# Designed miniproteins, single chains, part 8

Each design is a single chain, and the fold is of that chain. pLDDT is the mean over its residues in the fold that is shown.

## One batch from the design tools (miniprotein)

Design m249
Fold by ESMFold2-Fast:
Structure m249 (fold): chain A 70 residues (1-70)
Amino acid sequence: SEEEIEKLIEELKPRVEKLLRKAMPEASDEEIEEMVKAFIEHIRENAKKYGVEETKEEAENIIKEAEEKI
């Protein structure tokens, strides 16, 4: 549902933003915002195509692996 997609985005958005700021400390706020926006749009498309649960699992795995490296 759209509510489930929005809840997932609200959960992931601050994590992705924090991750990108740590990974790219020299990036501008505008660059970070564009990357976060692209990620959110990708999540919406994947959730519609593959379902919310599979999209959540894939996104969480990617974010966790990146967080562990940074």
Scores: mean pLDDT 80

Design m250
Fold by ESMFold2-Fast:
Structure m250 (fold): chain A 86 residues (1-86)
Amino acid sequence: NPLERAIEEAERIRKEKGGTGKPGIIEVIEAALRLGLSPEEIGAILRELLAEIYRELGLPEPTDQQVEDYRAVIADRLGIDVSRIA
């Protein structure tokens, strides 16, 4: 499962940097990129993580526009082209 692998890799990287606890979305997407996951797999991970956050907040599933906005923010933060996250 690409999502589980990305989360485990993000947790490993966080621990190596002296951190503990649950990695954030940006850390998970960065881990997915390092694992060589496809843009489509990374996009699916982003949508799943946003849906989980929205559920925790008691909100309906994120809209396509909300996903696109977050995709742009993550690409900017990581210094990558948005096409790396489909």
Scores: mean pLDDT 84

Design m251
Fold by ESMFold2-Fast:
Structure m251 (fold): chain A 91 residues (1-91)
Amino acid sequence: MKKEIEEKAIKIAKENLEKNIEDLEKQIKALKEKGKPVVLTVPEELLPEAKELIKKLLEENNVEAVIEEIELDGFVTILVAPEEVMKTWLE
């Protein structure tokens, strides 16, 4: 593990999350209006911050959804969807 590369990647990913809050908000609104799932991939180290942001946006927009995590090679893909849609993907 290269600590320098890891720290730089985390910083860039964090800045990208902050910069793309508006895009993520649009995805949460599409989830609310059309049931369209949200898919977000983050480094494992940013998972807590990404989950907190998603939960905050779900609460702000009064959206009920299930959050599932798929870990792959040091990254985590976060899936946000209604329970019925999530069950279809993870059967």
Scores: mean pLDDT 72

Design m252
Fold by ESMFold2-Fast:
Structure m252 (fold): chain A 97 residues (1-97)
Amino acid sequence: SRKEAEEKIKEAEEIIKESVEMLRKAAEYAEKVGDKDLAKKLYEYAEILEQDGEEGVKLAREKGLEMAEQLLEGAKQAKGAVEKIVEEANKKVEEKK
């Protein structure tokens, strides 16, 4: 269903947006404590995730429900990976305070 595809795309977009924001926020904290290498890596991950997310949304809109389901699953997996990256980054930031 086109409606089901649009609902899954919207959910995936929201998850991707939240994940990108989490990475950028972690990058800002890393930069604030002087870990420029960690900050650079986190900004790089945010940029890649944002770009991959935009392309995934385009493909899901063109190909319909099956691709929208794959996009949503990918977004959920990416969020899990981002949560782990952010947790480890925050631990490093706390050690440098």
Scores: mean pLDDT 86

Design m253
Fold by ESMFold2-Fast:
Structure m253 (fold): chain A 87 residues (1-87)
Amino acid sequence: MSLEEQRRELTARAEAGDVQAQIELGRLLADKFGDYDTAIEYYRRAAEAGSKEGERELARALSRHPDPKYAVPATSLAIRVIGEEIE
């Protein structure tokens, strides 16, 4: 299968709540498409569903490609977002 066909299939399954597909889609997006922001979002969904593998992949992705939206606790995230606007 092409990478795009694989991405479409995994996206459909992930959006249906398939935790394993969310993890596999995240890996595909990060490794083959370089889309780390979307990969982090899918790992977060898997982790929120109770997946230990999703938690591990989320932590790994955040350590390699930190995103202010996901890299900090909610309180620190709010401070970061506001800080970007006002210094």
Scores: mean pLDDT 69

Design m254
Fold by ESMFold2-Fast:
Structure m254 (fold): chain A 86 residues (1-86)
Amino acid sequence: PKKPYRKGKVTEEAIKRLIEATRKALEEVPTLSEEQKERAVELLEKALKSDDVELAYKVLQLVDEMLNSNAEEREKLIEEMEKLVE
């Protein structure tokens, strides 16, 4: 029997909920561009779908840091996320 998901990992429902919560948090930051918001969400979704919980946690932490950072730091945080996910 084949299963569409892995047990004990981040579920598709949990991924969806976390992505929605992250989008809302990013929308609260008026200095973030739409491109930065979409890129951060895309990278987080890729990390969550990778089935690597530690990677997903690290990317989520970088997104959280981005919420409290300046514009220059945000670009560096996005690059860090890209290096971890891609």
Scores: mean pLDDT 72

Design m255
Fold by ESMFold2-Fast:
Structure m255 (fold): chain A 77 residues (1-77)
Amino acid sequence: AQAQLDALISQGQDLSRQADLYDEQGDKKKAIELYEQAKAKYDEASKIARQIGDDITEGILQISSSVLTLTIENIKK
């Protein structure tokens, strides 16, 4: 459970970082795809955090997912 949580958070962070690089290069389509993948990883991690009773990590991951939603919407405008 903890190892899976840590792995999903790491994967989400890596995908978000890659998305930032593509956004900076003007590849908006690739950036959106990677941000959506990062969001999916944080959503999965949030479910695991809930299962293990880590309410703080669950809340942080939900906020991170919401921020990525806003980021995607802003790029699409």
Scores: mean pLDDT 86

Design m256
Fold by ESMFold2-Fast:
Structure m256 (fold): chain A 85 residues (1-85)
Amino acid sequence: SLEEKLEEVLKELSKILSPEDVAAIEEILRGILAAIEAGDREAVEDYLDALRATVKLLAPTLSEEDRKKVEELLRRIEELVREAV
């Protein structure tokens, strides 16, 4: 399921990001799942924008290698969400 695939990405993010930052991303992903169930495409786009903004805020606090990995994981989330809509 989409939920199981997103949980695997969160597990990978938890190796790089603080528990607080992982929790913030998890909240956004829960919002995306709820918006998909509701058929609310505008809400899905708003949550994806929030996810990108969150990653952008975190980028200056990460090493170059960790930033690249977080950006790769973000792309995986966006692809999984696009396939589900």
Scores: mean pLDDT 86

Design m257
Fold by ESMFold2-Fast:
Structure m257 (fold): chain A 80 residues (1-80)
Amino acid sequence: DAGVALARRAGELAKEVSEKETDPEIRKKVIDLLNEAATAAVRGDYERAAEYFRKAAELSTNPEIRQKARELADEAERLA
């Protein structure tokens, strides 16, 4: 199940955001975006999931999180 696998990866990244993003407002917004992406992925809305992952990548200040979110956006776009 591609949507469930993508949602699980989004949840794993959200956990990394909680540990590595130091600004609490940015951390909250990035986690919220990753949770929206996971919800869209589980529903099979991969285009919307990709949009949320891309926004998470743009908002995050941590380069590792930015890269991982871009990779998830690319994966969601392939599934769309």
Scores: mean pLDDT 88

Design m258
Fold by ESMFold2-Fast:
Structure m258 (fold): chain A 108 residues (1-108)
Amino acid sequence: AVTTATGSASGPEPGVELSVSATSPAGISASLTITAVERGGAYTLSIALDEAGRVEVLSFSAEGLAPRVEIRATGSSPEIASEALGAFLAAMHAAGVDTEMDVTTPAA
């Protein structure tokens, strides 16, 4: 099962690196490093994926300092995928990344 969040995120100031990690109740883990580059609000994203599913950042583009991002979570069920995505977004907020995301889940 796959669920996807698409929207915008405000990252750190240029030259600052932000590291985020999250683990869902089902044991799906993901780590994300966000580095702002000093060129027109562009961001570099790095991800690490672990365990019984997968979280990945598929795309981003910059609008000033608020890059538009797409995050996909894959799990063995829609519930596991949604929990993994939710845990990851919560960890981003806890780390100081402001996000405005639309979440879509495949039809059953």
Scores: mean pLDDT 57

Design m259
Fold by ESMFold2-Fast:
Structure m259 (fold): chain A 97 residues (1-97)
Amino acid sequence: SEFEKFVEEMTKEIIEMLKNGTDKEEFEKWVKEKVEEAIKKGLISEEEGENLFAILLQIYDLYLEAKKNLDEEKQKEVFKNIEKALEKMREELIKKY
């Protein structure tokens, strides 16, 4: 239940940060702090934390590419796909634990 709460809150906060246009440095810092906190609490392993950090940074980079290179309609489609990918990741993480 604590792990499920962690994953749910983290996913929700990431979606809000992307919507609010949070810059990459602030996003990376927040993700790193949350991953380190989860490792310290024994909710995830160090290896799982490294994988989660890498995936979330890739999602952020995809969002930035879309904002830079795509029109507003296509940006909305990419954002919707990112939200869907984050929800699937949440479901898979919860199923494993």
Scores: mean pLDDT 77

Design m260
Fold by ESMFold2-Fast:
Structure m260 (fold): chain A 94 residues (1-94)
Amino acid sequence: SEVPSVMLGFVETDDKTPMSEKHKLLVELLREKGVTVGNASQAQVDAVYELIKEALEQGKERLVFSTTYTDGPVQIQGGVTREEAEEILERIES
């Protein structure tokens, strides 16, 4: 049975705060699963983390991320399975 993917909404931020080590780890884990991560802000990475938690709580099978600017590079694009999302959360929370 197919379930709809969760789409990440566009998140704008002026936050120039450097990403924490946990946010950097999330970026690395997403890249390992084939997600393209470019010039993502800490707030956008936080939004991905919260969407992963929410999607797992809702029993979603897949998460799809798409954050783009019309005239800019892709910030976060790709998808992960439920099993991959569970692995990501376990590694970040450890």
Scores: mean pLDDT 66

Design m261
Fold by ESMFold2-Fast:
Structure m261 (fold): chain A 66 residues (1-66)
Amino acid sequence: MLEKLKKILEAAEKVIEEYPEDREKVLEAVKKIASLKEITKEKIREALLEAGLSEEVVDLFLKYYE
């Protein structure tokens, strides 16, 4: 779990550097992901989309997470 959270934070940092205007949305999604009992790529994608991020930004986040 901790290793997955570290990868999520690293992906968030990289996405925020490229899309600084989306910082608040990315941080909101990260808070939701960190509260999940089980972290999967599908749940990460859903949390990012629910935060109002575009498909391009969501795809970039998932690429950095891998």
Scores: mean pLDDT 83

Design m262
Fold by ESMFold2-Fast:
Structure m262 (fold): chain A 80 residues (1-80)
Amino acid sequence: PLEEALKLQSDILSKLKTLVNQNLNKPIEEVEQELNDLISEFKEQLEKLNLPQSIIDELIKDVETTATDLLNTLKVSKNL
């Protein structure tokens, strides 16, 4: 349950970083859509684990924050 959720979080964080690094030349909107799709898949996997909602919410928030930080870094890099 929790250990499995933490592994899913680690896996999604790696996928988010890989997606951004492999798509540096793509439009920001396209990268944002692909990140949102990965986050949606992560949410679906977490819901199947029957964890307390407070834990699910915190794990999702951490992933969404990381995705936002990656997008902001990409935006800054494109403007430099």
Scores: mean pLDDT 81

Design m263
Fold by ESMFold2-Fast:
Structure m263 (fold): chain A 83 residues (1-83)
Amino acid sequence: AAEDAEKAAELAEKGGNTRAAEIARQFSVYAKEGEKGNPEAAKKASELAERAAILHYSDGNQEAADAFARAGKKAGELYEKLK
């Protein structure tokens, strides 16, 4: 999950979309915190990944959109386990 989050952030940076890149970096931080057992961080990671997926989808970057959608689903499942 953390490795997937870092790859998703790299894809956002390479895409040149500053807003999506900022959200991706925040996602990486919260995803790692969620993996440490923080349910609020896992929830925030899920929300950020959904926003990043929508931005990449609207920008035509389907690969990055799919990556963030999958990461968001994993973070949401982690939140459900931790809450």
Scores: mean pLDDT 75

Design m264
Fold by ESMFold2-Fast:
Structure m264 (fold): chain A 83 residues (1-83)
Amino acid sequence: DPEVEQTAQELAEQFVKELKSGQTHNAPVVDGAVLTETDLQLLELAKQYPDLVKEVLLEQLTPILGEELAQKIVDHLISRAQE
């Protein structure tokens, strides 16, 4: 669904922007961390569309964090979303 893909891209871009500004006090991968609104929306979207969220987040995070760290963050987020 193109609208869902666009929403995933916009949320991933916002997550990246928050990381670059240091405003994400904790990534959604940190246990007991305070989650941002962007983190919560990504978790909710990943419950329904885990493969799409994984693809979009990897695309946005890999240039900034590198492939290994980006993959770890994305896998942890998807795991949390899927229960």
Scores: mean pLDDT 72

Design m265
Fold by ESMFold2-Fast:
Structure m265 (fold): chain A 82 residues (1-82)
Amino acid sequence: GSMEHEEEVRELQLYLQEKAEEVLAEARKVADQATVDEIEERLRKLHKELVEQIESGKISLEEAKRKADEEKERLLQELKEL
C-alpha cells in the first residue's frame, strides 16, 4: 500500500541527503561557486527522479541507493580533475 512506499521514500530521502552533503562538502573545497551550484542542481534533479520512481514502484530502495552512490562516485571523480 501507499504507507509502505512512504517509509521507503523517507529512508531514501535521508540517504540521498547524506550523499549530497558528502559531495557538496568536497566540491566546496576545490570548485568555484558556479560549479558547486551546478552539482547541487544535478543532485537535486536525480534525487527527485529516484524518489518519484520509488513512489511509483518502478525501482527498489536498494536500486535507488545504488544509483545515488554511482552518481556520488562520478561527481567525486569529476572533482578530482579540478
Scores: mean pLDDT 83

Design m266
Fold by ESMFold2-Fast:
Structure m266 (fold): chain A 87 residues (1-87)
Amino acid sequence: MPSTAEVFALLVEAAQSTDPEEAARLLLRVARAVIARLEAQPDNAALRSFARDLLAWLERLLPTVTDPSLRAELEAVMARLRALLAA
């Protein structure tokens, strides 16, 4: 599992990306790491807060992604994040 520093580095790269599809691929990697951590630590308040911010970022990015496979993967991780945050 990537460290908190590795996840933060991916977020910085995504924020600096001029290509929305590259940003989406980086955030997809972050989302998968966050999902795994939330499944292991569902009551972690800092992780839940970060997951909400990540979900909001993914929601803003999704309409700019034109690759249907990448859109489907983003929609899947967003659905999983919403389910984990609702619990």
Scores: mean pLDDT 79

Design m267
Fold by ESMFold2-Fast:
Structure m267 (fold): chain A 76 residues (1-76)
Amino acid sequence: SSSAFDQLVQTVGEGQRAVEEAARAGDWERMEALIEETRKRVRELALQAGFSEETAESLAERVRESLRWLGRQAAE
């Protein structure tokens, strides 16, 4: 639904900001925790939006990869 999609966009945006903040602070433990938390929430929201389990897992994994890349960039 539109509501679930809006929550997904918001969740990714909040995750990006939190990961950048943790990476800039050198808090790698918090960064990894935030990445996993965001991944799990994205998976749940994708399932609520009517995506298949396979698609929800794929989306969550791509978000995880993007957040890790973003954290690396913010730390350099």
Scores: mean pLDDT 86

Design m268
Fold by ESMFold2-Fast:
Structure m268 (fold): chain A 67 residues (1-67)
Amino acid sequence: SSAARGTATYVGVARAEAARLAALDPERGVQAIRQAADQMTDPASAAALRALADEIERELREREAAA
């Protein structure tokens, strides 16, 4: 089982993957993180991934506004 440290590593990897997918398909990248959060058995990991998805979606909206 992975607690805070494992969650941080997973969130970092998920963020990098979402950033890559968001460059190609923003909706798919955010959806992938949310689906991963739904599959988490650890509530802290699920909450961290959902917060990450919300943050990335906000950043994508800001980039759209800037473009």
Scores: mean pLDDT 68

Design m269
Fold by ESMFold2-Fast:
Structure m269 (fold): chain A 75 residues (1-75)
Amino acid sequence: APSAEAQRLYREFTEPLARARRLVEEAGVSEEEAREFVLEELLRLLGLERPPDLSLDEHLARVEALVRERLEAAL
């Protein structure tokens, strides 16, 4: 079974995704704006800066890989 730490990290990392989905569904926010929101929240949770030379998609892929690594390390 996942550790209590893995469950906490999973909740913390999935909350921005759930909130972004609510913004699209309830507030009519664009998919691009919702993805930008997810990126900024995940960067904040990871304590990372946004490199200026990466596209939104490239930066999201990088952050998603780091989130996966953190979750796997906590299992």
Scores: mean pLDDT 75

Design m270
Fold by ESMFold2-Fast:
Structure m270 (fold): chain A 74 residues (1-74)
Amino acid sequence: SPLVEGMRRLYESMVAAGASAAQIAAALAWVARQTLDPATYAEVEAILREGVAAGAPEAAFERVLALVERHLAS
């Protein structure tokens, strides 16, 4: 999916630039809000918020990418 590839590139480039987990989560949430339906966006935002709060942001970013890929394949 071009969207998932774009989100992964955004995530990887922000990590390379030294962005915080909160900044990466905000960027991914912004892309999701512009591109996904409100229900799927709400799921994405919840995963990102929970992952950052739990100190497991990388796992949350991968879960979001997997969720978006599954949603677009449906």
Scores: mean pLDDT 88

Design m271
Fold by ESMFold2-Fast:
Structure m271 (fold): chain A 75 residues (1-75)
Amino acid sequence: ERAKEIKEIADKIAEEEGRYREAASAYTALVLQYIGAEIDRELGLPVVEVPEVTEETMRELVEEVARHRERLLAE
């Protein structure tokens, strides 16, 4: 039974790690798109369409990553 409990904990950790990486990847992709658009604008290149990045949107993504990180650190 102890081996089964350890397996269940390991599976939960793997699931939380997956969610954390997914959220972190989405945040990184959004930040890179925003930076790329600013660089293109500075260089006078055609600005690619970037999803509207507001302080609220960035805050929500940071909070989502933080929540997944907190769950990972708990277990």
Scores: mean pLDDT 66

Design m272
Fold by ESMFold2-Fast:
Structure m272 (fold): chain A 76 residues (1-76)
Amino acid sequence: MQKELQEKVEKFNFLLENLEPEEASEFSSKLAELAKKKDLEGMEKLYKEKKAKLTPEQQEGFEELLKLAKEMAEQV
């Protein structure tokens, strides 16, 4: 689980390198903070807010991260 989540995060962060550095940093920082707090609603809000600026591949990667985070929050 931990390794799988980390690999998905690393792949998603690599895709974010195509965004403006300041915007990518802010997005990653907010996502990490929300994940630490298990704030699924906040994570979904952040995704919807940034979705228009993401490529289809980045959107898919983020949706997989949200699904995994939601499953972990619901089962534990």
Scores: mean pLDDT 68

Design m273
Fold by ESMFold2-Fast:
Structure m273 (fold): chain A 74 residues (1-74)
Amino acid sequence: SRLDELLARARAAIAAGDFDTAAAYLLEVMVLAQASEEVRRELGELFRRARTADPAERARLYEEAVRLAERHVA
């Protein structure tokens, strides 16, 4: 599905250290999945924390963001 493709692209971007691209794909997943405002706020909070985090912690936070997105598109 398009959602599965976007999630795969987000994971690839995270692996490449391209967190801005990963964030863009995850936001598109949220729009297409019609995620609730609460879920969107939770995603935004993960992105906010990632901006001030060490590179390793940033990667972990983005992996958590992917898991959040996956949970809400199934």
Scores: mean pLDDT 86

Design m274
Fold by ESMFold2-Fast:
Structure m274 (fold): chain A 71 residues (1-71)
Amino acid sequence: EFSAEDAKEDAVTGEKVDKLYLDTRSKKPVALDERAYELSKLNKEVIDSDTAGLYDPEKKEAVDVEEYLKR
């Protein structure tokens, strides 16, 4: 699903992942795969809550969670 050339090294663990986002709730880096994204779409009210924010450390900006749910 994610391509191998999109793999990035986690700044914390050094593991290769496609993308890493900082969970606003736990402040920890998480990999967001297609399965996790589908779960987010099912629980959009939780994502709209302040408890489910995401931050992209590569772009150094907040992820638009509403845009993720629309995909």
Scores: mean pLDDT 47

Design m275
Fold by ESMFold2-Fast:
Structure m275 (fold): chain A 60 residues (1-60)
Amino acid sequence: MKEELLKRIEEIEKKVEEADLSAETREQMRSVIERARELVEAGKLKEAQSMIEGLEFTLS
């Protein structure tokens, strides 16, 4: 699961780079991505998954 969540974060980072977003929105997205990484590293996988799903829905 941890490796899977990290791969999903990587995909989100790629989508943020490709998306036509304002600098402010991009900064906010990067902050949320960083928090998701921290949750994965802390073993809070359920919280991380919820945050990752929210990011994926925002970028879809």
Scores: mean pLDDT 80

Design m276
Fold by ESMFold2-Fast:
Structure m276 (fold): chain A 73 residues (1-73)
Amino acid sequence: SNKEKVDEYIKKLEEMRKKAEAEGNTELARQYDALIRALKTVKEEGDEEAVKAFLDYLNRQKEAEKRIKERLK
C-alpha cells in the first residue's frame, strides 16, 4: 500500500538524517527532519490519493536533483 511505502521512505530519511548529523551537516539534517514530519502528517491525516501525490512529488524532486547534479559536472 502507499502507506507502507511512506513508512519505508520515513525509515530511509531517518537514516539519511543521522548520517548528515554525524557528518556535521546540520542544514541537511534539518531538511530531512522537515520532510519526515511532512510525510508523517500526510500518512496520518491524508487519504491514499494525498499519499500518492506526495510520493509522486518526492520522485520528481529526486529526478530534478539528479538532473541538476549532472549539469554541474
Scores: mean pLDDT 73

Design m277
Fold by ESMFold2-Fast:
Structure m277 (fold): chain A 70 residues (1-70)
Amino acid sequence: SMAERAERAAMGVVTAGASGNKLAAQRYADEVVRAGGDPELAQKALQSALDGNFDEAGRYARGVAEAAGA
């Protein structure tokens, strides 16, 4: 489903960010939006990952997953 795609992409933002791949993190955040995920949560997860705050990025990524389950 699109919700599952958004969730996987949101987790990709955190994973890519933690791996130091900032470009991949940006691509995953864009995938969240393309899959119908919340663009504000996607931007917050991406910005947190780019800032090196992976705990915060993970919280926003979980927000995408929780919203997709509604």
Scores: mean pLDDT 81

Design m278
Fold by ESMFold2-Fast:
Structure m278 (fold): chain A 70 residues (1-70)
Amino acid sequence: ANAVAAAVKAALSALLAEDPATVVVINIPTALALGLTADQIVAAATAVLNAAPIAAITPDDVAAAVKAVL
């Protein structure tokens, strides 16, 4: 699930020339479409950031953004 969300995020980000906030927002709706739960979406977004860290975004920011968008 986390790897699938990361792959989908990467594909969408390539289309949009991503901003960090846009990357998180895009990943959440796509993960929901894949049938992931809120906890799995938070875990997937955190895994994406761990694979490709963004200096201005922390795991806490990701968790807050996921909850706000859901």
Scores: mean pLDDT 52

Design m279
Fold by ESMFold2-Fast:
Structure m279 (fold): chain A 137 residues (1-137)
Amino acid sequence: REEAIEHIRKGREAVKQGNFKEAAEHYLKAAELLLKEDPNSPLAYQVKGRGYFLLGKYEEAKKWYEKALAINPDDPQILTNLGAAYLKLGEYDKAIEYFEKAIKLLPGNTNAWRVLAEAYRKKGDFEKAKEYEEKAK
């Protein structure tokens, strides 16, 4: 448990430094350790999804975020992460659906507003994109 938490901490620091491969290795190791203690850990599924996302493996990331969401359906962070995976896969309507649900649960989530704006821009709805960029400030 302590070793898994330390790997999550090191993963976050690596992300801040732009070292996404190193961050992914730490998150995947944390997930491995957490799954040995609890094979149904939503935290383990979420950090495993994060690790694959940082490696650009968006289909794998989506699969693990969906497993996390099945256990914890109203977690705004899991919803935002799953939406981001759909956005990277070009499934803009699904991405918007998940971001809107995350924002409804936690309106102060500036990251969810920013990625919602990006999704609308990708769809060519520049007026909604601008509106939601203002909310992300």
Scores: mean pLDDT 86

Design m280
Fold by ESMFold2-Fast:
Structure m280 (fold): chain A 99 residues (1-99)
Amino acid sequence: PELPDELLQMLHQVISSALGLGDPREGITRRLVTSAAAHLALGDDDSAEEFLRMAVRIGGPETTLREAREVAERLRSIGLDEVARRLLELTRRVVEEAR
């Protein structure tokens, strides 16, 4: 099955933000979490975990959880509830391992 158009648009936005072509208000931690969400949407869970581990190291666990909740809320708003759930579950796991 092919990806929905909304997912392809989200992936483009997420990748653009991660490359610094998006919102100038985004910090490095948000860009890393956004990259993790893009990789999860592509089925690349290993790369997503690595990006989340970097986010925790740079921004700390609480900032990473906050950014993951914001990205997950945006994913849910466009119908990507499963990707949002997986992002939050993986982020919580990585945060627990880093404490």
Scores: mean pLDDT 75

Design m281
Fold by ESMFold2-Fast:
Structure m281 (fold): chain A 70 residues (1-70)
Amino acid sequence: RLEQLRQELEELRKQKAELEAMTPEEVKEFLQSIRPDIELDDERAEVVRYSALGLLDAAISFLEKQIEEL
C-alpha cells in the first residue's frame, strides 16, 4: 500500500507541475476537449486552473500526511 501511495503522490506532483506550466490558452483547449459545448475565455480558464491547483495541493498534502503517519 505504501508503495502505491508514493506512486500516486508522484503522479499528482507531476500533474500539478504540468498544470502550472500550461498557458491559459492551453488550459482552455484542454477544458474544451472535455466540454466542447462550452466556450471558455482566458479569465474563466485561469480561475479553473487556480481551483484545480488548489485541489491538487490539498490531495498532495493529504497523501503526504498518510505516508508520514504510516
Scores: mean pLDDT 75

Design m282
Fold by ESMFold2-Fast:
Structure m282 (fold): chain A 66 residues (1-66)
Amino acid sequence: SQAARLREQMLQQARQLQEKLDQAYEKKQSEDPKVSQEGAKQIQEIQQQSYELVLAYQEELLKIRE
């Protein structure tokens, strides 16, 4: 179904964001304060992207509910 396809695409993108999030957390744990700060910033950016992804998914899902 169209809904199943949209969910699959969303989950694939969510997995890519999770991989980036894992890398950002690794940077945040760095002994270098500049690298640690960059990691913290990337975590916030990825959280924003995750929010936008869910929002876009919900909007597209509403178009196929009828």
Scores: mean pLDDT 83

Design m283
Fold by ESMFold2-Fast:
Parts: C-alpha cells; sequence; structure tokens
Structure m283 (fold): chain A 105 residues (1-105)
C-alpha cells in the first residue's frame, strides 16, 4: 500500500527511498506534503518547476551512488528505464525490494 511505502521511505535514509517518493508523486499517489522532510524537496522542485522527468532524476541519483553502492546505482538505472516505458508499478516493486534489502544490512 501507499502508506506502507511511505513508512519504508521514512525508515530507509537512502537514494532508493528518495526514488520511491518521486515515482509515487509522479503516479499521483502521494502529495508534496506526504513527502515533506524525506529529503526529496529539491528533486520535487525540479519536477514541478522545471519539468525534469522522473527517469532523469533516477539516473542522477544512480550517478551519485555509483562508486559507493554500485548495486543500488544499477537498480536506480533499471527503475528509470521502467519509468520511461510507463511501467511505474514495476519500478515501484524494484525500488521497494532494494529498500527492504538495505534495511536488513
Amino acid sequence: SVEELLELIRQTDSYVAIALGLVLYEMGKVTEEDLRGLGVEKYLADMKNEGVPVSELLRRLADIVAESDPETAEVLRRAAELVEQGRYEEALRLLRERALELLEK
């Protein structure tokens, strides 16, 4: 559920959590208020004010983590491809699985 994903985002201080929030927002499933304080504000501004596609933001997040966490970078790049194809539910599933893995380690 959306409420479970928002809780996962709050528990996981990671770029995967930011990516989950951005995809949920693009799908119209959450508001900017729901995402407040989760570290997504600058990326939401890029989407809302500058029209930056979510897929491009996901690729930027991947580039940031590429050296420190190459596994997460690959997940973010794959999620970006799914978003470009309109496969939002599959992108959410992939991001959720990675977020859960990060909580266990």
Scores: mean pLDDT 85

